# Designs tried in a protein design run: designed miniproteins, single chains. Part 110

Each design is a single chain, and the fold is of that chain. pLDDT is the mean over its residues in the fold that is shown.

## One batch from the design tools (miniprotein)

Design m3820
Fold by ESMFold2-Fast:
Structure m3820 (fold): chain A 90 residues (1-90)
Amino acid sequence: MSEEELRELVEEVLRLAAQLYEARGDTAKAQELLAEIPRVLEEATKEQLLKFLKLAVKWGEEQAKKAEEAGDKESAELARKIVELAEKGI
């Protein structure tokens, strides 16, 4: 995977994470994540992007489990998409 493709993947994962926070009513966290995207994409090394994706898989799996236990189908689907997308980069 090229560094450009890896950056696009990280951006998409961050946008999905923001959607998940917004779906839960945490608009402040969603906006915070969206504001960090330009900084992460400009400053992060390839190794840092890969580490981020590995952490995103773990976080997404935990969020999916919690959402499924709570009966929150929308959050569970968003969390599963985060995991699927992040795994493509690793």
Scores: mean pLDDT 83

Design m3821
Fold by ESMFold2-Fast:
Structure m3821 (fold): chain A 88 residues (1-88)
Amino acid sequence: MEEEKEKLIEEAVEVAKKALEEAIEKIKSELTEEEYEELKKLAEKQVELLREALEKAELEQLKKALEYLKAGDFDKAVEVIRPAYLAA
C-alpha cells in the first residue's frame, strides 16, 4: 500500500505541475515579466503544499485528488484532501 500511495503522489504532483505551467503559459501574453515570474514561484509553492497534503491523505482521497488534477481543477483537488491535511 505504501508503494501505491507514493506512486499516486508522484503522479499527482507531476500532473499538477504540468497543468499549472501550461495555464501560466496560456496567459503569459497578458502578464508582465514580473507577474509571470511571481506566478511561477506561487505555482512551485502550491505544488510543494500539495505534496505535503497528499502524503497525509488516505488512498481514496489521493485517487479523487488525482482525478481533479487531471481535469485541471486544483482547488477541488485540495478540498478533497483538506480534512486529512487539517487533522492533527
Scores: mean pLDDT 73

Design m3822
Fold by ESMFold2-Fast:
Structure m3822 (fold): chain A 75 residues (1-75)
Amino acid sequence: SGLEQLLQDPRAQADALIAQFAATGDLAYADQAVALLDQTIQQLRDLRVPQFVIDAAQAYLAAVRATIAKLKAEL
């Protein structure tokens, strides 16, 4: 579905930023990943995509936040 493709690039970018945070310990990368996903969710709402797409994006953001919290505890 074309709607699922809207999440592919933001997810890949967020994953890359989290990998950079894990490698460097620089919180700026973690902040950028969260900001990117918040902006993506807002863009999806503006496009009036089905709620299940927004729910998937929010679930992914929650997983990213959990990963950041785990990495912060291990730094």
Scores: mean pLDDT 84

Design m3823
Fold by ESMFold2-Fast:
Parts: structure tokens; C-alpha cells; sequence
Structure m3823 (fold): chain A 90 residues (1-90)
């Protein structure tokens, strides 16, 4: 499961490259902050520093934060969360 999550992170980052280039400076800064927090949550989960429940809860909070940003960015964060949740619930 952890390897599948890491692959989803890689795919997510590739999709975000094009989206982030189109964002305003302030929105891009916020998007980078959210991405950094997602990467930290993934790293902590993969290293066994947090439970599955804590990891999903953390990602859910970042989905809520992403709702304040343009829809293209928010949709990618939401899709990433849904894919990770599905992997962990399998």
C-alpha cells in the first residue's frame, strides 16, 4: 500500500506542475505550502510516524484548505485524497 501511495504522490506532483504555472503568485505560494504539507504527511505515514487515521485526517484538512484556491488545484488535491483513501480502505 505505501508504494502505491508514493506513486500517487509522484503522479499528483506531475499534474500540479502545469496547474501551478497558471496560478497567481499568492495562489501559487499557498499551493506550494499545501503540497509541502501533503509531502510531509506522506513521509511521516510511510516512516510509521503516524496512523492511517491520522494520515487521512491530515489530508482531509488540506483538502479543505485547497477549497480556498482555484478549482483546478482544489480538484487535484481532492482526487489525490480520494485515491489515497481508496488504497488504504482496500
Amino acid sequence: EKEKILLEVFKFKLKLLEIMEQLDEEDRKKAIEILNQIEQLVQDYVEGKMSKEEFLSGLEKLVEEAKELPEEFYKEVEEFYEKVKKILES
Scores: mean pLDDT 84

Design m3824
Fold by ESMFold2-Fast:
Structure m3824 (fold): chain A 67 residues (1-67)
Amino acid sequence: APQLTDEQIEAIARELSERFGLSLEDARLIVESIVTGDPGPAIRLILEGKATPEAANAAAKLAKAAA
């Protein structure tokens, strides 16, 4: 899992919120899912219709680039 600062996590969450129309809270959950290596939160948001697989993939790419 990538090691990110809280500032980097917030920056990625804001980027996802702006690109995909996610709430900032839901965007943070996706980033945390990637950082922890636990896919549960991201899968739950996708199943609830609050996020897309495209948003999760973008978060993973941004987190890898920042780490």
Scores: mean pLDDT 80

Design m3825
Fold by ESMFold2-Fast:
Structure m3825 (fold): chain A 56 residues (1-56)
Amino acid sequence: ADREQIEQFIEAQDAEGLVKFARSKGIPLSLEDAEILLKLPKETAVGLILMEIQYL
């Protein structure tokens, strides 16, 4: 479920949605950091966010 949600935000280029989702999972992601993540390859960005969720 989390992977699919993250992929949707990345595919939509929705930085604000990604920030809100990450914060709902306890990740203190800034809008600036979300914009940087959206510039990365999709699989890299998804992997980084999932690792943060798993180690909270």
Scores: mean pLDDT 78

Design m3826
Fold by ESMFold2-Fast:
Structure m3826 (fold): chain A 62 residues (1-62)
Amino acid sequence: SIADQIRQIYQQLRRGQVVDPTQVGQILRDAGFDQATIDRIVQLIQQGRYRDAADIIRALLD
């Protein structure tokens, strides 16, 4: 499910594991995240700022 995919991405980002920013962007889009938020998360991932990207995802799920 989309929720399971988001949970997996969150855990990978939280641990600083490599993720595909294009795939992450598509999953967040399918989950209903707005484009400005997706762009910010993708940019953070591209910069290697994985924990910052995870923190944004967590804030939006609470």
Scores: mean pLDDT 84

Design m3827
Fold by ESMFold2-Fast:
Structure m3827 (fold): chain A 97 residues (1-97)
Amino acid sequence: MVVLDLEEVKEELNKTAPPSLAALYDEELGTVTLVPRVLLDLPEELRREVLDLLTEGAKNKDVAAGYERAAELLERAGHLEAAAVFRELAEAIRKNK
């Protein structure tokens, strides 16, 4: 995830739950970014797939699509609460455009 992407995510999450964010290092971008804490509570394999989708969305400058794809993956895996968080983030990004 990129720093600019995180400013929107951090602002929306801070409106609802201040402790919902966790810092992640993006090795490819060389940045430390804040992500939804639910990402850290996912199984390692699923967390990696979600991070790959978010990174792909950031590279394509379509961050909302990255979150939407992550939510779809999480819904298929039965992580409905985490999926809802990512859908809310995608909607917030779409509304801010």
Scores: mean pLDDT 65

Design m3828
Fold by ESMFold2-Fast:
Structure m3828 (fold): chain A 93 residues (1-93)
Amino acid sequence: GPKVVLNSTEEIDAVFDQYAGQDLLVTISNASKSIIVNAFSEAGLPGSILLDVLKGSEPYQIIIPPQYHDNAKVALSKLINAGATVSVEAYEK
């Protein structure tokens, strides 16, 4: 599906509402691994979802299943406010 680049925190809700009920592929750059992992962990995402970030390198990719969309919105808001570049697309199997 189409990749959406998030330029502001107000775009997060609109994009997540567009992809409601879907697995999302989130791509993150301009943030350290520790900042990304901390933001998602504090927002309540389990460590199992964060393994791709922990093992990966920039740009970091993370798959967000539907049950964690609200948690991910909180984490992405913090990351965008910290200067991270974030894009979201539907994860196709």
Scores: mean pLDDT 85

Design m3829
Fold by ESMFold2-Fast:
Structure m3829 (fold): chain A 77 residues (1-77)
Amino acid sequence: SEVELPETEEVREAARLGEEIGREFAKRLTPRSERQREAIARLPEAAANLAKLLVEQGLSVEEAREAVRRILEDGLE
């Protein structure tokens, strides 16, 4: 069925890849406080949402994936 503003397969794939990257980085981080532990636990969802937003802003799935990975690398290391 054709619907206006459907969630495209590209948006879904970007979200899945973003979540995977977020999980990868969360596993590598050692929290220094309970607040950081909670933030790290939310990292996969935050990364998925960022990837979706980037694709909706006109990036390709691959560009969104690379952007999310770079943001996490630069922000966490």
Scores: mean pLDDT 77

Design m3830
Fold by ESMFold2-Fast:
Structure m3830 (fold): chain A 70 residues (1-70)
Amino acid sequence: SPLFPSAEEILADAEGLKERALEAIKNGDKVTASRLITALGILEAAADFAGHQETAAKVRELRDEVIKAA
């Protein structure tokens, strides 16, 4: 459905956001890190809303990894 991305698309986007967020944290860019953590939360919600429960759980794990690194 064009209104709901696939589980694979959501997970790929989340992995990319995690890498960017970790780099922002490493560079002391707190504003970018905060925005990317928020974007991961939006992807988690989108996965859950689309019925991709396992993907939502995985996105949450990625977001938690970023938060722990901050």
Scores: mean pLDDT 85

Design m3831
Fold by ESMFold2-Fast:
Structure m3831 (fold): chain A 56 residues (1-56)
Amino acid sequence: GPGAERALRLAEESLRAGEGAAAATAAWQGLKDNPDASPEERERLREALRRGKEAA
């Protein structure tokens, strides 16, 4: 949904900017705020969280 998409965009933008901690926070918050997001949206947020943690 729109909330999950916004969280993912923020996380991906933060990753692109080299802000791993910000990306991880955005992805984690996106997962928390969007429990009913599609399986694909949730998987993309989990991947962004993993990448953010690795970059932090």
Scores: mean pLDDT 84

Design m3832
Fold by ESMFold2-Fast:
Structure m3832 (fold): chain A 80 residues (1-80)
Amino acid sequence: SKKEELVERFVEIFLEIAEENGITLSEEQIELLRQFFLSLSLEELEEMARAAAALPESDDPLVQMAREFGRRALEVIEEL
């Protein structure tokens, strides 16, 4: 389904951003992330991506990572 495809793309984006920032996630952490995204509706996934992309500019690395996740997630939403 579109939702399952979007969830897998969101997991891939998160892993890419984590790797770019020197963060390695365990298999257990990856599965928890996937389950979290699957627990959300398609509308909630899209809202989360928009909210993350709209975060104000910050010197906080976690805020920078969240903004980048939101930006890449919105590009994927437009492709699906």
Scores: mean pLDDT 87

Design m3833
Fold by ESMFold2-Fast:
Structure m3833 (fold): chain A 65 residues (1-65)
Amino acid sequence: SDLEIELARRTAESLGLSEEGIERVVERVKAGEGVGTAVAEEAQRWGLNVSPEEAERLALRELLA
């Protein structure tokens, strides 16, 4: 959904991912991956120690803010 794409993008931005990394996260979510999984796996590729569960919690904080 558009909301999941927006939350994934904001969460990736908050973690300091590059523009390319953010774009890859968005494409993963468009392909049907959950926000937490997409953000965490891309963050891990860039050396960040983020679990899918932590990424999902961060995305929920973006929704509630």
Scores: mean pLDDT 84

Design m3834
Fold by ESMFold2-Fast:
Parts: C-alpha cells; sequence; structure tokens
Structure m3834 (fold): chain A 80 residues (1-80)
C-alpha cells in the first residue's frame, strides 16, 4: 500500500539522517520526512473519514499536529 511505501521510505530517511553530518543534507532529509509524515497522516485521516470513525479522525488530527510540531522543532535545532 502507499502507507507501507511511505513507512519504508521514512525508515530509510531516518537511517540516512542518523549517519549524515552535512547540515544542508540533514535539513533536506528532515524536510522530506516532514512531507512524508504529512502524506501518511492525510491518508490515515481519509481512511478514518471513509469508515465514518469520527473519534479516529479527531485522534489522527491531534497525532498529526504533535508529530509535525516535533519535526519542526528538530528542523529548528538542525538549523541552529
Amino acid sequence: SRMDEIVAEMQRLAAEFAAETDPERRLALLERMRELETELFDLAIAQAEAAGDTERVAQTREDRRNTLEALDELIRVVRS
């Protein structure tokens, strides 16, 4: 599935980030991970909406906000 593809790509990007020392490349990796997390959450929200699961939609939106806030903080730190 597309979600499985995103998860696999994110695992590869996380491993690359852990090994990367160049600040410009580290920023690019985090920006790509943020893009993929956004897509992953959008897909999860769409699935929950299609199922009529309003509680799951609300929870997934909260998880999305928290995850993207954490990634934005990492991006801020790497820029420092």
Scores: mean pLDDT 89

Design m3835
Fold by ESMFold2-Fast:
Structure m3835 (fold): chain A 85 residues (1-85)
Amino acid sequence: MLIVTGGAAISGDILVAEGDRLYALGTPSDIALAAQYYDEAARKYHREAKLNQEAAKQGVPGAADASKLADERAKEYRARSEQLA
């Protein structure tokens, strides 16, 4: 799946949705795939946080809040992925 509009957080949300769908299926192989999707989502949110952190240093309004939100999402889905692996 290719998303070329929007930021890394948009791609992370799509990966989370796929992870949630796979987790809901409940088989060991689907849960393992869900862990991989959550890991990729965490990486996307981490990149989004980095981009917004740099924008915040330039004084862009809302960038600091966006960076903190993305960092929180990255931590959440990294932990979820590790618990399911």
Scores: mean pLDDT 78

Design m3836
Fold by ESMFold2-Fast:
Structure m3836 (fold): chain A 80 residues (1-80)
Amino acid sequence: DEARKKLEEELKRIVEELEEKRKTASEEERGKLGRVELVLQIYLEKGREAAEKVMKLLSEEEQEMAREEIERLEKIEEEA
């Protein structure tokens, strides 16, 4: 419960950071940020294996961005 709450709070923070970037991003960059957000939402709802499966459908740049954010969420999950 507490671990889940911390994970949701960090995800909200990451999503807010990505949404701020999207406000000034190009159409292409906005699409990339949106796909990274989708992967993070899948990680929260379905777990790492499901998120990794979706990540493999993304570009290398998008995969790296999503992996970085998943590592942030994993660290919080392990520490909680």
Scores: mean pLDDT 77

Design m3837
Fold by ESMFold2-Fast:
Structure m3837 (fold): chain A 79 residues (1-79)
Amino acid sequence: KELEELILLGAEASILGLLLAGKSLEEIKKKMLELAEKEGLEEEIVKKILEIAEELSKLEEEELRERAAEVRAELAAAS
């Protein structure tokens, strides 16, 4: 449970950074799939990561910045 939560937070942080850098949703999904294959992530976790990417891609820049701050705080607390 804790490891899955940390993996999902890390993926969300990466996705937020890529979106704020102006990367397209398709580029982000491709990078997440490549990372998931390299790390040997379970299919259920990969599906959740892709769902996070799709939902975050709908947000405006201000909302992305706010969520990025929240994720950074959560990752710091989990370390």
Scores: mean pLDDT 81

Design m3838
Fold by ESMFold2-Fast:
Structure m3838 (fold): chain A 112 residues (1-112)
Amino acid sequence: DEALKAYAEGRYEEAIEILESKENPSVEELELLASAYLHLGKYEKAVEALKKAAELLEGEERAATLFEAARIAYDAGKYEEAIELLEKALEAEPNSELAKQLEAAKKKIEEE
């Protein structure tokens, strides 16, 4: 895969260009796109790529992908988006760790 080769060689902008040109990207391609965006500090675009990947998944895999997106949003200081993503992850697959992360994110907003 040309995008995977570009990513592996540290050519993140080229990998993004290739992946964004795809009409129907796979889960793996969307996850690669998110990773490439993260390497360039484009956190909001990385979250959007993972949200698209989650739409193609169900159950535990969907929850794990949404949790990854929520973690990125939280690390970027986007606590409201992190809460929304964690709630969607819990809807896909109930998990005590996800519930704990949701409580932590809610507390960040309440500290205003």
Scores: mean pLDDT 83

Design m3839
Fold by ESMFold2-Fast:
Structure m3839 (fold): chain A 76 residues (1-76)
Amino acid sequence: IAETLNELKEAALAGNAEEVERLTKKALSNGATIGEINDALSDVWIKVLKLAVDKALGVELSEEDNRIIEAAAKVK
């Protein structure tokens, strides 16, 4: 379950709506609750917003954090 939820977070960070839908269904089939799925997606949303704020304030981001912001920007 945790592995599927992590894959869901990665798909959401990449902006892949089709994979998000597929992984959500897979997680539910494996016994994940709606609450667990909502928490995973909320964590992604909060992380992206926090990284965007830090970037705007001139905080030096790790290579991984910069990759996440760039991926989000490409989706939108």
Scores: mean pLDDT 70

Design m3840
Fold by ESMFold2-Fast:
Structure m3840 (fold): chain A 74 residues (1-74)
Amino acid sequence: AVTLTLDKERVRVGEELTVTASSSQPVTITLRGADGEETWTGNTATFTAERPGRYVVTVTNSQGTSSAIVEVEE
């Protein structure tokens, strides 16, 4: 199974958030929102949002998929 952990589920514009995936294999971490889509390969990614809005974080590999929502405030 793949488990997703966010250090924050609500951040302000300019704040960093860290996404951690728990898996025996590297995962693809995808962040989709107003800034477009960014992807990382590994078990951890750090993101700084430049625009407010709703962002969707997805972590996936051969063992499964998990998703969470991050709210970015002004």
Scores: mean pLDDT 79

Design m3841
Fold by ESMFold2-Fast:
Structure m3841 (fold): chain A 93 residues (1-93)
Amino acid sequence: MIREVAEEIAAEEGKYTDQGKYEEALKVREEKIGEAAEYLAENTELTEEEKKLIEEIRKTKDSVVKYSDYELRVLARASLIGRAVREISLAKM
């Protein structure tokens, strides 16, 4: 799931990068990661990797006091999707 979503985001970002529109490419990446993270947070169960990442965030008390369980799920998924998009983009270079 995350890899498939990341491949779609990398392809969309690539359209702007191919045109030399690097700022637009970054904007598209951020917007699509956010949208995908929210969708997955509402529609899928947490993976073990996501649970571990949420637990790491919870260890940082000052950051965690502001976030609901839902917001933590969105943040964890956004982080993992963003990492996968970067790995796919680098592999194509």
Scores: mean pLDDT 73

Design m3842
Fold by ESMFold2-Fast:
Structure m3842 (fold): chain A 100 residues (1-100)
Amino acid sequence: MVISDEELQALAREIARALAEDPRAALRKVAELIEKALNSTDEEARQALLSTALLALHELAQRGDPELSAFAREVRLALAANMNNDAALREILARIKEAI
């Protein structure tokens, strides 16, 4: 499924809203983005999804409680280092799902 710029902007706005209301809901949206990226056959769509997840994790690292901020920072660093590694992305996804 090709993801449009409008869909990515809508997802970014939804994540920003979730960050303000419920940081755990924001983590669920990050998990959804990584899962969609893993299922994408379009490299451009994959990179856009992962970049959106990185931005959401950056915002979580600057907000939330110290434990959530530390977790978001660690996950962001792991994701940034492994954007082209499906096995590592699946492990990152599992870690986020356990934290929710």
Scores: mean pLDDT 78

Design m3843
Fold by ESMFold2-Fast:
Structure m3843 (fold): chain A 96 residues (1-96)
Amino acid sequence: MDPNTLERVIDSTDLEEAAREGLDIFAKEKGLEIVERSAPRRLVDPRTGEERVLITAKAKDKNGVEYTLAALAVRDPEDPNKYRVTVAATEIPAPP
């Protein structure tokens, strides 16, 4: 299924808050209800030392279609006081 993707630059206190805010913005813009969120997972690129935070969520639309959301937050390379968040949605197929 085609992923729906959102990219935003966000003012936030840290990477975890930025990722969480990105999920909420995406869900609101797409008309999705977030059912469950994972704990934030901190990732480090071993080559660059860049810190990233990943949060996953389960969401449903008004028709009951279930989606897995993934939000990835990094520091904005143009402004180190801001965060760039990418959110992608993947539809979960209905059970047979």
Scores: mean pLDDT 77

Design m3844
Fold by ESMFold2-Fast:
Structure m3844 (fold): chain A 74 residues (1-74)
Amino acid sequence: MSSVVIRVPYSSIPEGTTAEQILERLKEAFKDDKGIIKIEVQEGKDSFVITVYFDPRFTNPSRIKNRVGKVVGV
């Protein structure tokens, strides 16, 4: 099992967006993706910290980062 950590500054997210809302959007976006094992979203001091656990046989960090960026609004 592998993991990738993506930090998203609060300033890049619309006011009032919660970690739970980001997690739900990511779960929906990855719904049909093979190899996604678990997604976690935590609140840091200045950013949301997104951790995606995956099976490297089916996906890779670059594809995960690209999709997270699109879902969150790059």
Scores: mean pLDDT 82

Design m3845
Fold by ESMFold2-Fast:
Structure m3845 (fold): chain A 74 residues (1-74)
Amino acid sequence: MIQPLTPEQQALVEKIRKLIDEADKAMEEGNVDEAIKLYREALDLGQEVAADPNVVSPEIIRAAVGLVIAEKKK
């Protein structure tokens, strides 16, 4: 079972989600370079949260997929 996150861990996961959402918006607006930067920042934060993989894996996968799509649009 997934262990409950501390408030600090929840804040970090929320920051990762916000970065991914901002990157997705940048992609929609055609700002590919900004999207790449934001996806990479989200991935870097995800690596710092070495918690239960099931807690952070959807966000990390979203960031990784977004980065691949953004790089292909360069």
Scores: mean pLDDT 72

Design m3846
Fold by ESMFold2-Fast:
Structure m3846 (fold): chain A 91 residues (1-91)
Amino acid sequence: SAEELAEAAREAGERAKEAAEKGDHKKAAEAAGDAAIFAGGAMAADPESEVAREGARYAAEAAKYAAEKAKGRYGEGARAAAEGAEEAARG
């Protein structure tokens, strides 16, 4: 459901943020990518759901935070993921 995808997006966003805070740039980028995918899925499943939109927005903010801290070869991937999540959250 849109709600399940929104929750998955929030959890992925939280993982991205935590990994970025620990300096695990690979895990941060991977989790940011997951956040973008789940955010897009939630908005595609029900673009009028406030729960889906809130989950997508949180995922986008968390992915952006991870991208801002990203270093080395994972930085570009994390930034692309953050941009995708932000676009999904906008609808």
Scores: mean pLDDT 81

Design m3847
Fold by ESMFold2-Fast:
Structure m3847 (fold): chain A 65 residues (1-65)
Amino acid sequence: SKEEAIEKGKKGLLESKSEAAALAAVGEVRRHAGDEAAREVAQYGIKNSKSEGAKKGAEKALEML
């Protein structure tokens, strides 16, 4: 579901340690739940991720939306 895709994406960004992993996590959310949900998850990752790589990946994903 859309809610499951968002939740999985948020967890993926919190666990991600690289730009590539964060980009992939946001891309999966976009594919399953659309641009608005992907934007929400990317913004969440920028705010809450502990990894600088994951934050940069989320920022790059957000620029593509």
Scores: mean pLDDT 83

Design m3848
Fold by ESMFold2-Fast:
Structure m3848 (fold): chain A 73 residues (1-73)
Amino acid sequence: MPSEEEKLKKAKELIEKLLELYDELSADPSLSREEVLEKVEEEGKKLIESLPEELQPVAKEAYDIWMERLKEA
């Protein structure tokens, strides 16, 4: 079973990658906010599915909280 430290590290890495993607896509004037959010959501789901099953719940929880806040902003 992965350690709590490894679970938190992977969740943090996932959110950092999505934040970098969001910043890159948001800098593109050809993309609407809705298109940016859609692309980030698609990549987030893909990244979570690529994680070992034991890491997915913590990563998904972190992703869901981050995406909810991002959509509200």
Scores: mean pLDDT 80

Design m3849
Fold by ESMFold2-Fast:
Structure m3849 (fold): chain A 70 residues (1-70)
Amino acid sequence: MEQTVGVRLKDDATDEQIEELGRELGSVEGVVEVRADPERKLIVVTAKDSEAAARAAEVARSHPVTESVN
């Protein structure tokens, strides 16, 4: 079953940093789709399963522009 991961970015994150993180998240095994919303400082990741969602969440948490992951 597909899982979604919401990544909230810091308010000072630039559009370029958001695009870079989105690209990194898209390269994670089992990630199906990445949607970035620069105006809301949000990236939504769709993963094929819970294991892929956990991998994406770990990558997001390790990035300095990430504020929170849910």
Scores: mean pLDDT 82

Design m3850
Fold by ESMFold2-Fast:
Structure m3850 (fold): chain A 86 residues (1-86)
Amino acid sequence: MIDEAEVSLSLIRMILGIAKISGEVTKEMAELAAEQAREVLESGDKELIREALEILKELKKLAEESGNEEAAEILEETIKELEAAL
């Protein structure tokens, strides 16, 4: 069976890779990353949750550096949800 949480984590990693190459984090990228991070959260796997948390923190930093405040706020809300599960 395909592990949905591992697929979601791979998608978050891909979003971070795109953000690093483009130098931009859009609201849509932040929303997609947040949705995928919540799937990781629902798995209850603390190792995967920690990895998603670190990636989302890096995405938030890139969103702040690119000046996309809405993207940064979406990511911060999800970061707090992940931290609460650890």
Scores: mean pLDDT 85

Design m3851
Fold by ESMFold2-Fast:
Structure m3851 (fold): chain A 48 residues (1-48)
Amino acid sequence: SSLIEQILQLEQELMKLGVQPSHDPTLTNEEQLQKLQEELERAKEQQK
C-alpha cells in the first residue's frame, strides 16, 4: 500500500541522517508514519 511505501521512505531518510528509525508494534501503519515524520523533522533540526 502507499502507506507502507511512505513508511519505507521515511525510514530510509532517517537512516541517511544516521538515525535508527523507531518501531512500535502497537501502532497502526498511519500512526507509525506520523511518528516517523515527527522523528525525521526532529532529526533534521538536531543535525544542522
Scores: mean pLDDT 79

Design m3852
Fold by ESMFold2-Fast:
Structure m3852 (fold): chain A 62 residues (1-62)
Amino acid sequence: GKEYTIDEPKDSQKALQQVGQAFADGAKKITLKAALTDEQKKTIELMAKALGIELDLEVVDV
């Protein structure tokens, strides 16, 4: 499986779009650096868990 690094600290919409594309591409692991709301983080974590994808969320300075 592919590993994806998404580094979009200033554009959460672009980050979420790239996460969706990585899920569609059959990602094995996603490392995500983005300023996300708690709701967005929870949604991504649930989707990754359902798909068996390893998700690493990194804190981003806003």
Scores: mean pLDDT 77

Design m3853
Fold by ESMFold2-Fast:
Structure m3853 (fold): chain A 89 residues (1-89)
Amino acid sequence: MEKELLEFVIEKLREKAEELRAQGLERAAELLETMAEYARAVLAGDEEKAEELRRRGQELYAQLSPEELEALRRALEEIRKEIEEKLAE
């Protein structure tokens, strides 16, 4: 279940990153891509890369504009709902 869940999250993060990039929200898209890379590093057991990506993600988050932050929040809320639906099955 854990591996399948992480693969699902990676897929959804990449989908949302593509959507945000199409809207011109490049920093928010970059953060979602960084989160997807983090999940992939965790899945691969690459602890050093996961730690590096976690720190990079925190730095990117701090630099987001209010518009980018709102878009990121909505994307993450949508992913969370899809995860909850998958876990309820």
Scores: mean pLDDT 82

Design m3854
Fold by ESMFold2-Fast:
Structure m3854 (fold): chain A 80 residues (1-80)
Amino acid sequence: SMLEEKAEEFKEWLMTVEKLPEEVAEKLARALLLQALGAEDPDRERRLALARELADIAVELGLVERAEAEREIAEALAQE
């Protein structure tokens, strides 16, 4: 809940201060929320699902190519 509120505040900041389009600001705020949730979640399967959603957002924003995102996910799966 508090993380969702902070993500909404971050979206507003991106739109008002950084002057980003709403669609881009929404995706960046979502990425921040997913990263925060993944860091706090003790469940490996849920962390992986969050990492995949974060990777999808990064690809959609053009920050990383799909092949690189898939490689990062595979490396996370291979870690002990």
Scores: mean pLDDT 71

Design m3855
Fold by ESMFold2-Fast:
Structure m3855 (fold): chain A 78 residues (1-78)
Amino acid sequence: GELKLVVRLRPGTDTEAALADLRALAAPYPGTAVRRTADPRVFEITGPREGLEALRRQLSRQPWVAGLGLVPADFRLS
């Protein structure tokens, strides 16, 4: 099934700067899209599995990322 990557920012991270960085990092992967959630510190990236797995590895090295989860695209964040 389709997957999404959930990205949680560290407290105190500039949300708009992080969104711009996430979009820039996702741009090389065709079919990926970065989305806001109801939580200003949580973003979702949708797209092909291979792109999401590559982005997960890349984002795990970023000091402003608090958490990463690769979940089914229909997974509802509580």
Scores: mean pLDDT 83

